# Designs tried in a protein design run: designed miniproteins, single chains, continued (3). Part 66

Each design is a single chain, and the fold is of that chain. pLDDT is the mean over its residues in the fold that is shown.

## One batch from the design tools (miniprotein)

Design m10288
Fold by ESMFold2-Fast:
Structure m10288 (fold): chain A 85 residues (1-85)
Amino acid sequence: SEDERLLALARERAELARRIREGGGAFVEELLAAENLDNEGLSPEEVARLAVERAVAELRALAAHLEAQGSPVAPAVRALAEEAA
């Protein structure tokens, strides 16, 4: 179902946020190098902080959307958002 797919994406997003939070700038530096991405003049530590904040905001937005629709997976996505924060 669409809800199951969105829950899977939320789990992936939360896991990435967790790995960035635990790995800090070193993890982000490795990730940026692997993806050939520019850090836009920010320190790897600042990129890590902003990436986690963005992931949490995206998870919270998805949780709110699913809650508004009465989705059965909404509580699980909400829990992932708050755990990632």
Scores: mean pLDDT 80

Design m10289
Fold by ESMFold2-Fast:
Structure m10289 (fold): chain A 66 residues (1-66)
Amino acid sequence: SKIEELKEEVLKLIEELLKQGRSLREVAMEVTKYILEKAKELNIPDDDLHLIVDEAVRYAQRLYAE
């Protein structure tokens, strides 16, 4: 699905940005920007958008803590 493809792209983006030494704040900003741009293009519902953003932030937080 479009949502699952976007989630996979977002997880890869998070991993790449963290490997580059970006701060958690910078990762959150870039990831949020990417999600908003893709949601605009793919016409993703707001409820689904909230879930994608929440999952992305939690994933980044977990990787950053490790």
Scores: mean pLDDT 80

Design m10290
Fold by ESMFold2-Fast:
Structure m10290 (fold): chain A 90 residues (1-90)
Amino acid sequence: NFEKLVELIVKASEAAKTDAEKAAEYLLEAAKLVGEGEGEALRYLAEALLEQSKMDAEKAKEFAAANRERIAEAQEIIRPLAEKIAEYLE
């Protein structure tokens, strides 16, 4: 259900402003509703978000720098999905 996927991604985006753990939970639920490659990418981004949320700002930057390539690859995989969701919300 694409509508449920949109709802979960919107909730994840809103939660990411104040509660990374909740945002990651919504991303993990969204991963169950998409294809294997997109699901794996969403799961990885959720785990990366959770790991960074447990760190201070400098360690979080170091984590992001060390994992930049993997994060970029996951974002690339979900880009078509993100574009469809953005169009749906217009």
Scores: mean pLDDT 81

Design m10291
Fold by ESMFold2-Fast:
Structure m10291 (fold): chain A 55 residues (1-55)
Amino acid sequence: KKKEILDAALRVLERMREELTPEQVKQAVESFKKYAEKEGLLNEDIERRLEELLS
């Protein structure tokens, strides 16, 4: 399922956050958000998790 792939990718990004620069995190978040929007998988939980990555 696309949801499973999206969740796995988000978990990897969350895990790697400490290894990435703030700029790289921002770029990854933007790409992820755009993908989720195109697939119709963007919801409040995903939006909150992406915002937390930028904090």
Scores: mean pLDDT 76

Design m10292
Fold by ESMFold2-Fast:
Structure m10292 (fold): chain A 105 residues (1-105)
Amino acid sequence: DEEKKKEEEKKKKELDKEIAKALIAMIHTSTLLAIRKSESIEEAKKIAEEAMETYLKVIKTLVPEKVEEAEKLIEEAREKLREAESKEEIEEIVTELTEKLLELI
């Protein structure tokens, strides 16, 4: 029954999206805590960059159909991150990116 196979594939895609959202939310929380504990703006930017790379890996693995759109959002966030002058601005950039990625998925 070909219909059962299509139903199982659809359920897997929906589950993969929910897992991706949960992982991104967890990474966001962990990243904000790490930024707040960082000793410098330079360290905070490195933490944010590592989080952005991890977001992309999650999306490539679980939601590959959204990779091109996610890469664009991440690159826009990276450009803002280069100009950031405070930990608060870095936290805002990561949070805005996280919200956009969660809406995309």
Scores: mean pLDDT 89

Design m10293
Fold by ESMFold2-Fast:
Structure m10293 (fold): chain A 70 residues (1-70)
Amino acid sequence: SKQQLEDEILYALAQMYLALARNALKRGDVETARELIEKARELSKQIKNPELRAQVDADIAEVEAELEKA
């Protein structure tokens, strides 16, 4: 369905932003990491599948915990 495709695209994009955020943190670029986490958060809000959204939200929380240590 169109909704399933949209959820899959949003999920993939959110995960890409989180991977980029982690990479930014490894380089000490905390500001870029914050911006990328925010983009992932906005995408998560648009995911209608509760399982996919919960997974992204959990991954966001994990990266935010890494940010607090940077």
Scores: mean pLDDT 88

Design m10294
Fold by ESMFold2-Fast:
Structure m10294 (fold): chain A 138 residues (1-138)
Amino acid sequence: SLVEKAFNDPNKLFRILLYVKTLVDALVENPEKAVEIVKQFLDDLVNSPVFSEEEKIALLKTLYDIVRKALEMKDPNAVKELEKKYPKAVKTIDSLPPVNKKFVDKYAKRLAENLSVETLKQILELVLKTIEKYFSKY
């Protein structure tokens, strides 16, 4: 898969994890603006000439795994409802290799402790919409 290429390159993996960490840090520091920050990040990512398609998909997969787990810790039914609404995005994500569990667990916990259920739902839906619109063909 495209994510395997990004995750098997140590320099690409480091960049992906650093960008996602930086995003999570920004969301935790500005929870009131979290949805706006994610929307801008996703718009910038999709239009970025700096990231390859494999790096973009790996970034989205990493962000999805973190936000999904954070929301599941607080409201597992909300996760199921959103995934049912975006089946093509879920199919794309499920075809990708797993992200580092310790990294996902650490940042998911941090988001769950700092963001409301409603904010996490809005963020997860933005990620799913972005995957379905731009990456569902992969």
Scores: mean pLDDT 85

Design m10295
Fold by ESMFold2-Fast:
Structure m10295 (fold): chain A 88 residues (1-88)
Amino acid sequence: MSEAEKRALKALEELTKIAEEGGLSDETIDKATKVLNLILKVSPSEEVRKKAQETIKALEKARAAGKPPDQKKDEKVEELLEVLETGL
């Protein structure tokens, strides 16, 4: 596994953890879902694509849970999305 794949998996794991905690705005969930769908389309790694699908499901659950948005969590997700996009 390449160093780029390891970084992507780590970023996806952190993103999934934040999504499971909830407190993300709908706008942040929409942005994250777009980036994850791009990863599913362009990533050569089956492991990265599988993890991205799991993260999308976690984001869908976070939206359904309806917890109040936390700006710090939204900002952390945007940082993780920049890491994922830089690896593309």
Scores: mean pLDDT 82

Design m10296
Fold by ESMFold2-Fast:
Structure m10296 (fold): chain A 73 residues (1-73)
Amino acid sequence: MEEALELIKEGAKKYNEGLKAYEEGNYEEALRLFDESIKLFEEAAKKDPSLKPLADYFIKQAKEEKEKVEKEL
């Protein structure tokens, strides 16, 4: 449980770093950070299925931001 929550926390951190990179025009870095964020949330849901709704929410947000970045390329 605690380890899965740490993965959610790290995923959220990578997501926020991705948003900052996108705002700064660093599109390749933003895509990398959103991909890392998604992987962390997927691992969290795998370790603790009770966190799946929370992880799925963040994965959806990261994928939506990734689509916005891809439209700029």
Scores: mean pLDDT 86

Design m10297
Fold by ESMFold2-Fast:
Structure m10297 (fold): chain A 120 residues (1-120)
Amino acid sequence: SSVDEAAKELQEVREKLIEEVDKAIEEGKDPKPYLIKAIEEVRKIAEKYIKNEELLKLAKEFFELAIEKAEEAETNEEILKIFDLVVEAAGVLVNYLQGLLSEEEAKKEIEKLRKEVEEI
């Protein structure tokens, strides 16, 4: 189904983000480009598959803010904080698409993560 496809695509982007950020840190490379690329990919998948207008709006606001914060980040510590929140947000959307979270639960989790990224 389209929902199963969306959950799979989001999970693949999430797993690739974790691998690429870990590898960049291990190799002494800038993880920022991998993080920004993954956020853009998650946002596109969300726009395609999330039909709830309120949840989609909250997710888009979160990912747009996460990109802005990632671009402004000057340290790997700041990038890792944004990375953790992005990985969590993608996981919330995967769980929502799989029916493990209700629309209300997913909205509450994304709103919490948006507040946390604003404080970075």
Scores: mean pLDDT 85

Design m10298
Fold by ESMFold2-Fast:
Structure m10298 (fold): chain A 64 residues (1-64)
Amino acid sequence: MSLEEAAEKARELALESGFSEEEALIAEGTALTNGGKEAFLSVAKGAEKRGKFEVAEEARKLAE
């Protein structure tokens, strides 16, 4: 997965988890700056807090 693909996927999962558009853009920026793993772990934590356990699991698998 390229950094661009990771960024797009992180934004997608963040929005699916109920993140605001601004929070989803932060997840995208995290992927571009710090790599997909850190972005996906951040999204997974946010999804879990929002009760979106399926999205959290997908994000955790992408972070592996």
Scores: mean pLDDT 83

Design m10299
Fold by ESMFold2-Fast:
Structure m10299 (fold): chain A 84 residues (1-84)
Amino acid sequence: MDLFLLDARLRYRKLAEKHPENREQILAEGDRLIEEARKAYEKSPTEAAEVLRRYDAWLTAQDLAPLAPVIRELNEKLKELLEK
Protein backbone atom coordinates (compact mmCIF):
# COMPACT_ATOMS: atom_id res chain seq x y z
CA MET A 1 0.00 0.00 0.00
CA ASP A 2 1.69 3.15 -1.32
CA LEU A 3 0.40 5.64 1.27
CA PHE A 4 1.34 3.38 4.19
CA LEU A 5 4.87 2.85 2.88
CA LEU A 6 5.29 6.58 2.26
CA ASP A 7 4.13 7.40 5.81
CA ALA A 8 6.44 4.76 7.30
CA ARG A 9 9.41 6.09 5.30
CA LEU A 10 8.70 9.65 6.47
CA ARG A 11 8.62 8.45 10.12
CA TYR A 12 12.11 6.91 10.20
CA ARG A 13 13.48 9.69 7.97
CA LYS A 14 12.38 12.26 10.59
CA LEU A 15 13.88 10.02 13.28
CA ALA A 16 17.18 10.02 11.35
CA GLU A 17 17.10 13.85 11.25
CA LYS A 18 16.48 13.93 15.03
CA HIS A 19 19.46 11.59 15.63
CA PRO A 20 22.10 12.66 13.06
CA GLU A 21 24.79 10.56 14.80
CA ASN A 22 22.84 7.40 13.82
CA ARG A 23 21.32 8.73 10.58
CA GLU A 24 22.84 6.23 8.12
CA GLN A 25 22.10 3.26 10.41
CA ILE A 26 18.49 4.39 10.96
CA LEU A 27 17.89 4.89 7.23
CA ALA A 28 19.42 1.49 6.34
CA GLU A 29 17.41 -0.41 8.97
CA GLY A 30 14.24 1.48 8.09
CA ASP A 31 14.58 0.57 4.42
CA ARG A 32 15.20 -3.08 5.35
CA LEU A 33 12.14 -3.27 7.64
CA ILE A 34 9.89 -1.63 5.03
CA GLU A 35 11.04 -4.13 2.39
CA GLU A 36 10.45 -6.98 4.86
CA ALA A 37 6.94 -5.64 5.59
CA ARG A 38 6.17 -5.45 1.85
CA LYS A 39 7.25 -9.09 1.35
CA ALA A 40 5.36 -10.24 4.46
CA TYR A 41 2.18 -8.57 3.19
CA GLU A 42 2.28 -10.87 0.13
CA LYS A 43 2.37 -13.96 2.38
CA SER A 44 -0.23 -13.17 5.08
CA PRO A 45 -1.79 -10.28 7.02
CA THR A 46 -0.66 -11.91 10.29
CA GLU A 47 2.97 -12.03 9.17
CA ALA A 48 2.74 -8.40 8.00
CA ALA A 49 1.30 -7.37 11.38
CA GLU A 50 4.30 -8.93 13.18
CA VAL A 51 6.77 -7.07 10.95
CA LEU A 52 4.89 -3.81 11.61
CA ARG A 53 5.03 -4.50 15.36
CA ARG A 54 8.81 -4.99 15.14
CA TYR A 55 9.05 -1.79 13.08
CA ASP A 56 7.16 0.21 15.74
CA ALA A 57 9.31 -1.26 18.53
CA TRP A 58 12.47 -0.43 16.56
CA LEU A 59 11.33 3.19 16.02
CA THR A 60 10.69 3.57 19.76
CA ALA A 61 14.08 2.05 20.65
CA GLN A 62 15.92 4.35 18.22
CA ASP A 63 14.10 7.46 19.51
CA LEU A 64 15.12 6.57 23.09
CA ALA A 65 18.66 5.36 22.24
CA PRO A 66 20.47 8.67 23.09
CA LEU A 67 18.71 8.66 26.49
CA ALA A 68 19.52 5.01 27.29
CA PRO A 69 22.55 5.83 29.53
CA VAL A 70 20.55 8.48 31.45
CA ILE A 71 17.53 6.18 31.84
CA ARG A 72 19.81 3.38 33.08
CA GLU A 73 21.45 5.66 35.66
CA LEU A 74 18.06 6.92 36.87
CA ASN A 75 16.79 3.34 37.23
CA GLU A 76 19.84 2.38 39.30
CA LYS A 77 19.36 5.40 41.59
CA LEU A 78 15.67 4.55 41.96
CA LYS A 79 16.59 0.99 42.99
CA GLU A 80 18.95 2.37 45.65
CA LEU A 81 16.15 4.50 47.09
CA LEU A 82 13.67 1.59 47.06
CA GLU A 83 16.14 -0.88 48.65
CA LYS A 84 16.31 1.21 51.84
Scores: mean pLDDT 68

Design m10300
Fold by ESMFold2-Fast:
Structure m10300 (fold): chain A 82 residues (1-82)
Amino acid sequence: MDMLAHMTPAQQAEAQRLIAEGQRHARLGDQAEKEGNLEEALRHYQEALRHYQAAADLGDPMAAIAAGVTSVVIKRLQEKLE
């Protein structure tokens, strides 16, 4: 079922920009985690989550999935920092 059929082209374009920003932050988080900078990785993943949530609020279901996945990553990193 096409869940994007109700979104206007402008809303779809805005959601794609937000997703792209989220992906950039997720990549920075991945790099920080590889370097052992878990606190820096956590900050980047939190920024990625914020952008994905904004896109999901516009009705983008892929952004909603990305937000869910990013939330799990954040929780795992928080547990490592305990």
Scores: mean pLDDT 84

Design m10301
Fold by ESMFold2-Fast:
Structure m10301 (fold): chain A 88 residues (1-88)
Amino acid sequence: MLTFNPAQQAALEVQARVREAEEKDPGRGALETLRELSKERGVVGDIARIMLEELVNNEREVGEELVERIKAGDADEEIIRELARRAE
């Protein structure tokens, strides 16, 4: 059985890709990766849009805290979709 639900898996994917990009190009790598991921449909794109909005507003830690809560199982796909809609 898979340990994570789809929202948790999406959060892990976004976090891993952002961290990899940031290691290659600090600051710009994270921003460009989030912009590219935000074009995707579904939960990965929703998480990326929320994180991008927080990063643009200099509230990067808020976006990172949200990803940690999703990884902990505190947010499902519906909650993530609603937050992404508010970020639009």
Scores: mean pLDDT 74

Design m10302
Fold by ESMFold2-Fast:
Structure m10302 (fold): chain A 74 residues (1-74)
Amino acid sequence: MIEEIEKRKEEALARIDADVGDPEVQALARSMVNAAYNEALSRVEENGDYETALRILDNAYPAAVQAARDAVAQ
């Protein structure tokens, strides 16, 4: 299960690198995905909730890219 969490993190980071051309947005989005990864690990450590951890990471890419674009646009 930890391997699936790691895989989803790497997939999200790879999508950011492929889809986001602005280096400032890319760096911020990558930081947000890494924060989501740490939250997912914390959920697993607290109660073994792998389903919630995987969901956090599955949603990390679209949420991170949107938040990073909004932040850079300020």
Scores: mean pLDDT 80

Design m10303
Fold by ESMFold2-Fast:
Structure m10303 (fold): chain A 56 residues (1-56)
Amino acid sequence: GAAEEERKQAILEKGLAAIEEQKSVTVAKVAIAEMRKIGASEEQIAKMEEALKKLE
């Protein structure tokens, strides 16, 4: 539902912010693993993977 999508989006935004702040591949990998565990969409996971690639 909409509330679940909002929650996943908020977690995605926090994860992306942490990746930008820390500039750490490890932080990015942990954030991606968390998104997978909560059942985030493949599109949301792809956005985090793009952020990880920018750090490499």
Scores: mean pLDDT 77

Design m10304
Fold by ESMFold2-Fast:
Structure m10304 (fold): chain A 100 residues (1-100)
Amino acid sequence: REEVLALLEEMIELEEEAKEKHKDDPEIVKHLERVIKGERSLAEAIAAGELSEEELLNYLQTELLEEKRAAEKYKDDPEMVEHEKKAAELLQRAIELVRA
């Protein structure tokens, strides 16, 4: 679980960096703020030991689907597409760690 928490912290840092790079785009900023809030809430729940493995997997899978949808929504922005791919890779690794 510490390994999953570390991956979530890495994702939050990536989202914060993307938010700073796109600070002049209010739609992208709002999207990234929602993602950061969700990831922080998940990290807090993991740290508190409040989530079962099944619940954790469900949250991670939901976030992965949202990142894939965001990549499609922002497909004409190559920086956002690259960012969403990296976030999806980290989420996939977190899912694999929980399943191991």
Scores: mean pLDDT 78

Design m10305
Fold by ESMFold2-Fast:
Structure m10305 (fold): chain A 67 residues (1-67)
Amino acid sequence: SKEDEYQKLLDELGERLLSLGVPEDTVQNVVLGLEDHAKRNNLSIEEVKELTNSVLTQVENHLQQKK
């Protein structure tokens, strides 16, 4: 179902952020923020996938620069 696919995307994002060393509190805030944003803007599953990929890329880039 759409709900199952949406939850899977959020779970995968959270797991990947944790594996990158992002603190659990920050991961929870990011995931909840994406869920809220997606619901408020009525985003499709495809748009949520693009958004989660964008977030992961930005976080990975930031961690490589290590400020």
Scores: mean pLDDT 79

Design m10306
Fold by ESMFold2-Fast:
Structure m10306 (fold): chain A 65 residues (1-65)
Amino acid sequence: TAAAVASALRTAVASGAAPEAARAGVEQMKDGHGDAEKAQQAGRELYAAGAGSAGGAGVVNAGLS
């Protein structure tokens, strides 16, 4: 779920439809059928994926390495 949402967001950013795909990803996160906590975790990962795609990837990779 969180990975799927993050993946959808990254794909949308690459295609230039980031705002609409972000909404779609959030919708999928909310549609987690009773997993409010997982939805929050998905939101955090979605945020991290967005930051990585926006050029923070090098810094994040260096920090994780």
Scores: mean pLDDT 51

Design m10307
Fold by ESMFold2-Fast:
Structure m10307 (fold): chain A 87 residues (1-87)
Amino acid sequence: SKIEEVSKEIEEKVKELAENVSKLSPEEIAERMLELIEKLSEKYGIPKEEIALYLGIAVQEISKSLSEEDREKLREAMRMVMERIRK
């Protein structure tokens, strides 16, 4: 299904992002997340708010395997993303 396809792509992209999170600022992470939301929204015809929800879930799960410093970066980046999506 379309939902299964988008969820899989989000999981793959979030995993890639997590591998690089220690090398990026929260602002750079947020920008990459916003680009991903835009691309997936256009590709699958799903609202950005819904993509952001799925992204948030994937980020929360992957954060369990990260250092406290990297978890804080992702948390801050996700906050920036949610602020922009709501505007």
Scores: mean pLDDT 84

Design m10308
Fold by ESMFold2-Fast:
Structure m10308 (fold): chain A 74 residues (1-74)
Amino acid sequence: GMEEFKKAYEDGAKKLRELERRVRDAVNEYKTAQKESPEKAAEAKGRVDEESRRLHEATREILGKLNDLGEKIK
């Protein structure tokens, strides 16, 4: 029973690290774009918002799955 929780935790941690990296890259692109033009800044902000949303959605899904698995093996 515990092995499913551990696998979900490890897989989730790996996924969150990847998404956090994507958010960080998007934020850096946004900072650079702000120095270039308002149009580029707006496009880059859209990417920050999208990647941040993906990270938040994945976090909720992973926490929900871990909670469900934890309740079954507790």
Scores: mean pLDDT 82

Design m10309
Fold by ESMFold2-Fast:
Structure m10309 (fold): chain A 91 residues (1-91)
Amino acid sequence: GKLTDAINSAEKNIDLARKALENGKLDEAKKHVINAINNLESVSDQLPLDAQIEVGMARLSLGVGDAVGDREWGIRQAIEFLERAIQIAKS
């Protein structure tokens, strides 16, 4: 279903983002995090409100990281929020 497909795509993008971070590829990691955010936002109407808030916090974390010059922190925080959103969505 659309929700399951979006969750599976988001999880795949989070895995790719973590691998990019391990290789110091911040631009690639950010791209994969944005893809995961977009995957979950595509099914926002099917997500519980608390999962929607976690996705919003992931997007905010990327923006804050960029603004303060700590892009790695922003990416890592976004991944944690996205993993929480997925955990809620699967509950």
Scores: mean pLDDT 91

Design m10310
Fold by ESMFold2-Fast:
Structure m10310 (fold): chain A 76 residues (1-76)
Amino acid sequence: GMKELDEAAREAIEAAKEYKELKEDPNADPTRLAGAAIRTIGSLYTAKLLSKKLGVTSEVLKEAEKLAKEIGINIE
């Protein structure tokens, strides 16, 4: 339902923000950076899959897609 879509989209937003902050930090752990990227991809994929199955789009999902694109992540 919409709750699952919004939760996945919020997780993608949080992971994308973490990735952006870690990428600006030269002392950041590469494993944490990779983990944030993987979480962004997985959460965004889940949110988009739910959006397609429900036939709906949310503002949270649009924000997640925009933020992910800023860090070079674009999912179909």
Scores: mean pLDDT 82

Design m10311
Fold by ESMFold2-Fast:
Structure m10311 (fold): chain A 56 residues (1-56)
Amino acid sequence: GLSAEERARLAGEGIAAAYPEVPFEEAYRAALDALKRDPSLSGSQAAAAGVAALGL
């Protein structure tokens, strides 16, 4: 399985691709913070949580 950091990176890339105005580092941190709250999240779930956390 993917590490939390790898899932956060993939989530961050997905967020940045969908929302080009959001810097990758910001998207990555939002996804990583979601995974710190819930380590069981998939990359796509972390991306959804990151989007919500960023107010997108």
Scores: mean pLDDT 84

Design m10312
Fold by ESMFold2-Fast:
Structure m10312 (fold): chain A 71 residues (1-71)
Amino acid sequence: SHSERAREGAEKAAKAGSGAGAAASAWDNLQHGDFEGAREAGEAGIKGMEEGKAEKSKAALQNARDALERA
């Protein structure tokens, strides 16, 4: 469906760190009158960004451990 495709696209873009990609997907849905698809794209974008941030946080913690090991 149109909303399903938009949701997956926004999720993928946000996970890659692209808030602009998620916003573009939501805007496209609004332009075509798909308010539900736009809302789903926005929510998927936020979720993807939160997941990406958690993954980066784990990498930062590992780097901190490696630095401490050399102390």
Scores: mean pLDDT 61

Design m10313
Fold by ESMFold2-Fast:
Structure m10313 (fold): chain A 118 residues (1-118)
Amino acid sequence: SAAEQAAVDTLAATAARLDAIVAEGIRRIKELHKKGASNEEIKKVVEEMLERVRAEAAAGRAAALALGMPEEVIRAALAGLLAAHRARLEATLKELKVPESLRNEILAMWDAMAAEVL
C-alpha cells in the first residue's frame, strides 16, 4: 500500500541520516585523536553524536509508527541500524588504539542511548 511504502521510505531516510550523523562523529573523533585531544574532549564529541543519533532514531520510530508500521518491525530495523553503527564506532576506536577502558566507556554510552530508543 501507499502507507507501507511511505513507512519503508521513512525508515530508509532515517537510516541515511543516522549514517551521516555517525560518519561526521567518527570524522570529528579522528581529528581530535590526531591533534592529541583529551579523553574528555573525545567523550564530549561522542555525547553530541549520541544525542543526534538518539533524536533521529526516536523521530524515525515515531514517523514509522504514525504510518502504521508494527512496533516489532520498527524495533528490529532500528536495532540492526544501531548495531551496525556501534560496530563501526568500535572498529574506529580500535584502529585509533583508544585505551580499552575508554572504548568500553564509550560503547556503554552507546548501549545506554540505544536502550532509550529500542
Scores: mean pLDDT 90

Design m10314
Fold by ESMFold2-Fast:
Structure m10314 (fold): chain A 80 residues (1-80)
Amino acid sequence: SLADDLRTLLLDELHADEALTEALVELLERIQNGEDTSALVEELRKRGAEVEALLKRASLVADPALLAGLQRIGRELFPP
């Protein structure tokens, strides 16, 4: 699944924080299911600089399908 691919990329390739990884995976799943993301977005924004840096690093190595998911996460967390 896209969620499993994201978890593998963040944990195995980028050695990201496990709690942050699971929060980002949960955010992706909530976005895909049309579920309320507001509380999770608020919590992730507290680590905003770390999250932004991780999403940028992930975007450089992700395949096109996973890249689309990362871009959706970025728009949810940091809307223009």
Scores: mean pLDDT 86

Design m10315
Fold by ESMFold2-Fast:
Structure m10315 (fold): chain A 55 residues (1-55)
Amino acid sequence: SAAEAARQAALQELMRWTKKLVDELDADPSLSEDERIVRFVEETRKKAAELAAAL
């Protein structure tokens, strides 16, 4: 269905986006490991909510 295709596309976007976020956080030498984990969780949660709201 179109709805299922949209969900699949959103999941693929989330996976690509989270990989980019991990790379960006790893590249920032000002962040501690704890700060990277917290930012990853918060940013991923926000992105997932935005993608879900678009469905």
Scores: mean pLDDT 84

Design m10316
Fold by ESMFold2-Fast:
Structure m10316 (fold): chain A 52 residues (1-52)
Amino acid sequence: MREQLEKDIDEAMLLIQAGVLKATNAVNEDGSLNPSAKSKIPIPEEVKELLK
């Protein structure tokens, strides 16, 4: 039960982070990260999966 809530929260956070990356143009159309964006934005591995 608490584990399910934590999963929902984690997924929401990853979606928010992925949305920010797309809004700031940190991601190219092919899903690769811009070099300048990589140095400015600390991207967790989980967020990279959502950018595919």
Scores: mean pLDDT 60

Design m10317
Fold by ESMFold2-Fast:
Parts: structure tokens; sequence; C-alpha cells
Structure m10317 (fold): chain A 119 residues (1-119)
């Protein structure tokens, strides 16, 4: 089967560090789709969930990276997005889910790495 990828940055248009992380991951994951998600936390979550669902339908194995700008969105909103994305990833058959908090240029980013593989 073909491996696919999705890299998503969630935040404001000014969330440069999160956008740069998503771009780097999209380049690393050959054929990865780059998505920039802005708006409300609900809209960001829906965008991420839809992109994961689409990628899982198109590929046997999918690597998803989500970079959430914690500094811009606030901890409560960022953690809520991460929790809902994890729940959706589990529904799609995620084999691994890794969450880390990074600091880049004084900005805090929640970085989520997910691998989904179909049986």
Amino acid sequence: GKTGGVAVAAGAPSSRAAHNLAVDEAVRLRGARLVLSTGTPEEMTETIEEEMRRAAEEHDRVKVTVAVDLTTLGRENAERIVERVIEKARELGAESIEVEEREIGGRRILLLRITIERP
C-alpha cells in the first residue's frame, strides 16, 4: 500500500512557528498535504478531523502531524483541540499517538504525531 501524510498547523495567521513546523513535516513526509487551520477551536478541530479521515480513506498508512499554537489559542483551547483530534485518530485506527510541548522562539506549540494503518 501507499503511505500518505497530512501536516496541519492550527492557530492564527501569525502562528509562524506552528506553520513552519507543519511545512517541515509536510516536506519530510513525501506526498504530505499541508493544511493551515484558523478560525474558532471548533472549526480548527473539524478541519483536522476531515483531513485525517480523507487521508485514511486514500492511503493504507497515514502519518499525521498537527502543530497547535498554544501561545495564541491558550492552553484550554489547545488541549481541547488535541483531545478531540486524538479521539478521532483512535476511531480511524491509530496505531501510535505522540504528544509533545515545544518552545520555538518564545512560542509554545503542542505537537501531535499520529500513525494510522489499515488492517
Scores: mean pLDDT 79

Design m10318
Fold by ESMFold2-Fast:
Formats: C-alpha cells, sequence, structure tokens
Structure m10318 (fold): chain A 78 residues (1-78)
C-alpha cells in the first residue's frame, strides 16, 4: 500500500510523538511518501529521522528515497 501525506511548514516545526507514531504506522503498512515545501527541508529531515529510528527500534527495516525536485521523501518497508 502507498500512502501520500502532505505536511505544512507549521506541522514540521511542531512535530509531536503522535505525528511520528502515525507516520510510522503508515510506513509499516508498506510505502509512505511525505511531501513538504523546500523551506521546511530541515524539519522534514528531522521528522524522517525520528520515524526511521522508531522503525529500527521496532525491528522494521526502512529504505529512504529523497526527491529534491519535488521536496518529497519516500519511506519503504523492506
Amino acid sequence: MVTVVELSEEELNNVDKELVEKLFKLTEEGTLVIKASKKAAGGLAALVSEVYELAKKKGIEVEIEEDAETGSVTLKKK
């Protein structure tokens, strides 16, 4: 299953544990694509890192693909 989520700069500046857990669940179901503006690239990178670390802690291997042109990051469950 492929899920696409668009996050605003405000959401990326106010990342909470509930958002990280929600995105982890979507990644666990298959593939998660997160879209954000280029202005929020730092917040997006931090959020992706938190989701990836949560996946590792739970024994789930995740592949990360970055698309600099569209400002998106893809998280794929292996």
Scores: mean pLDDT 79

Design m10319
Fold by ESMFold2-Fast:
Structure m10319 (fold): chain A 75 residues (1-75)
Amino acid sequence: SKDDEIDKIEREVVNRLMEAARAAGLSSEEVSAVLERLGKLVKELKDKNASIEEYRKALEEAERELLAEIRRLGA
């Protein structure tokens, strides 16, 4: 289903962000802040009844931005 596909995309992004955060030595608080930002985006997209394509593009952009922030915080 659409929801199953969205949940899969979110899970894959969360896993990559968690691995990057661990490698960068982020605190639990910093990790929680990163994941909260992703979670807010996902909720907004669900509220707008966004397409799978819109979810994919938005989460790809968010992943790039959050990975850059993780690198900055870990430096």
Scores: mean pLDDT 85

Design m10320
Fold by ESMFold2-Fast:
Structure m10320 (fold): chain A 64 residues (1-64)
Amino acid sequence: MEITIEMLKEAEKRVLADPEFQKLRKELEEAIKNGDVEKANEYDKKIGELFRKAMREVMEEKRA
């Protein structure tokens, strides 16, 4: 199934409402502010995992 812009927007909306994303975003911002490139990369990866999870959920709903 092809990923649509609407599916991407829905996944983004769900991630923005996720408390785990809000925590990771703050940790990423602090790491960037402190110049901790290794920590910033780690938190960026975790945020990417949340987006991939939300996308899979949206895709499963659209498949039905």
Scores: mean pLDDT 79

Design m10321
Fold by ESMFold2-Fast:
Structure m10321 (fold): chain A 77 residues (1-77)
Amino acid sequence: PRPSREEYAEAKKLVEKSTLEDIEKMDAAALQLALMKALEEGAPSEEILRILEALGKQSPYPEAIERLKEAIREAEK
């Protein structure tokens, strides 16, 4: 089921306090929040790619995640 607003708020706090290694171990909801936060704040492409890699392992659409990762790598050239 979709996380509640309170669960999203706690996941956001966890993402803000966590290292990239900790983020990689998060569930799909926390990883989606981490991705949104990283994109909003203009985080380094390496951080965004690591979040996408972790999300891709849990995604039903791994091809879409790989395509997005490639687009980010191309944008950084």
Scores: mean pLDDT 65

Design m10322
Fold by ESMFold2-Fast:
Structure m10322 (fold): chain A 90 residues (1-90)
Amino acid sequence: NAAARRARLEKERAEFEKLVDEIKSYLEQGPRVLLAKLEEEISKLDEDEAIRFTNRYIEAIYKAATELYGKEEADRLALQLLFIRNLKLT
């Protein structure tokens, strides 16, 4: 129903903003710290979970890294995450 759909969207927005804040915290420690954590998490997931995880994190990384370092670095971090995911899937 409409109320359940709104609750889901609000939860998804809150989770996304929390993820962006978490990523900013890791990026302040250095992009390598973030990538190491993501590689560890992806290594524990199955193929479908890795795809869903990666898609969610790419959007949050783009937002966080663009705000902290600019679009060029955000693009590089997103590509590195896709590379880590693809290694898991091969």
Scores: mean pLDDT 77

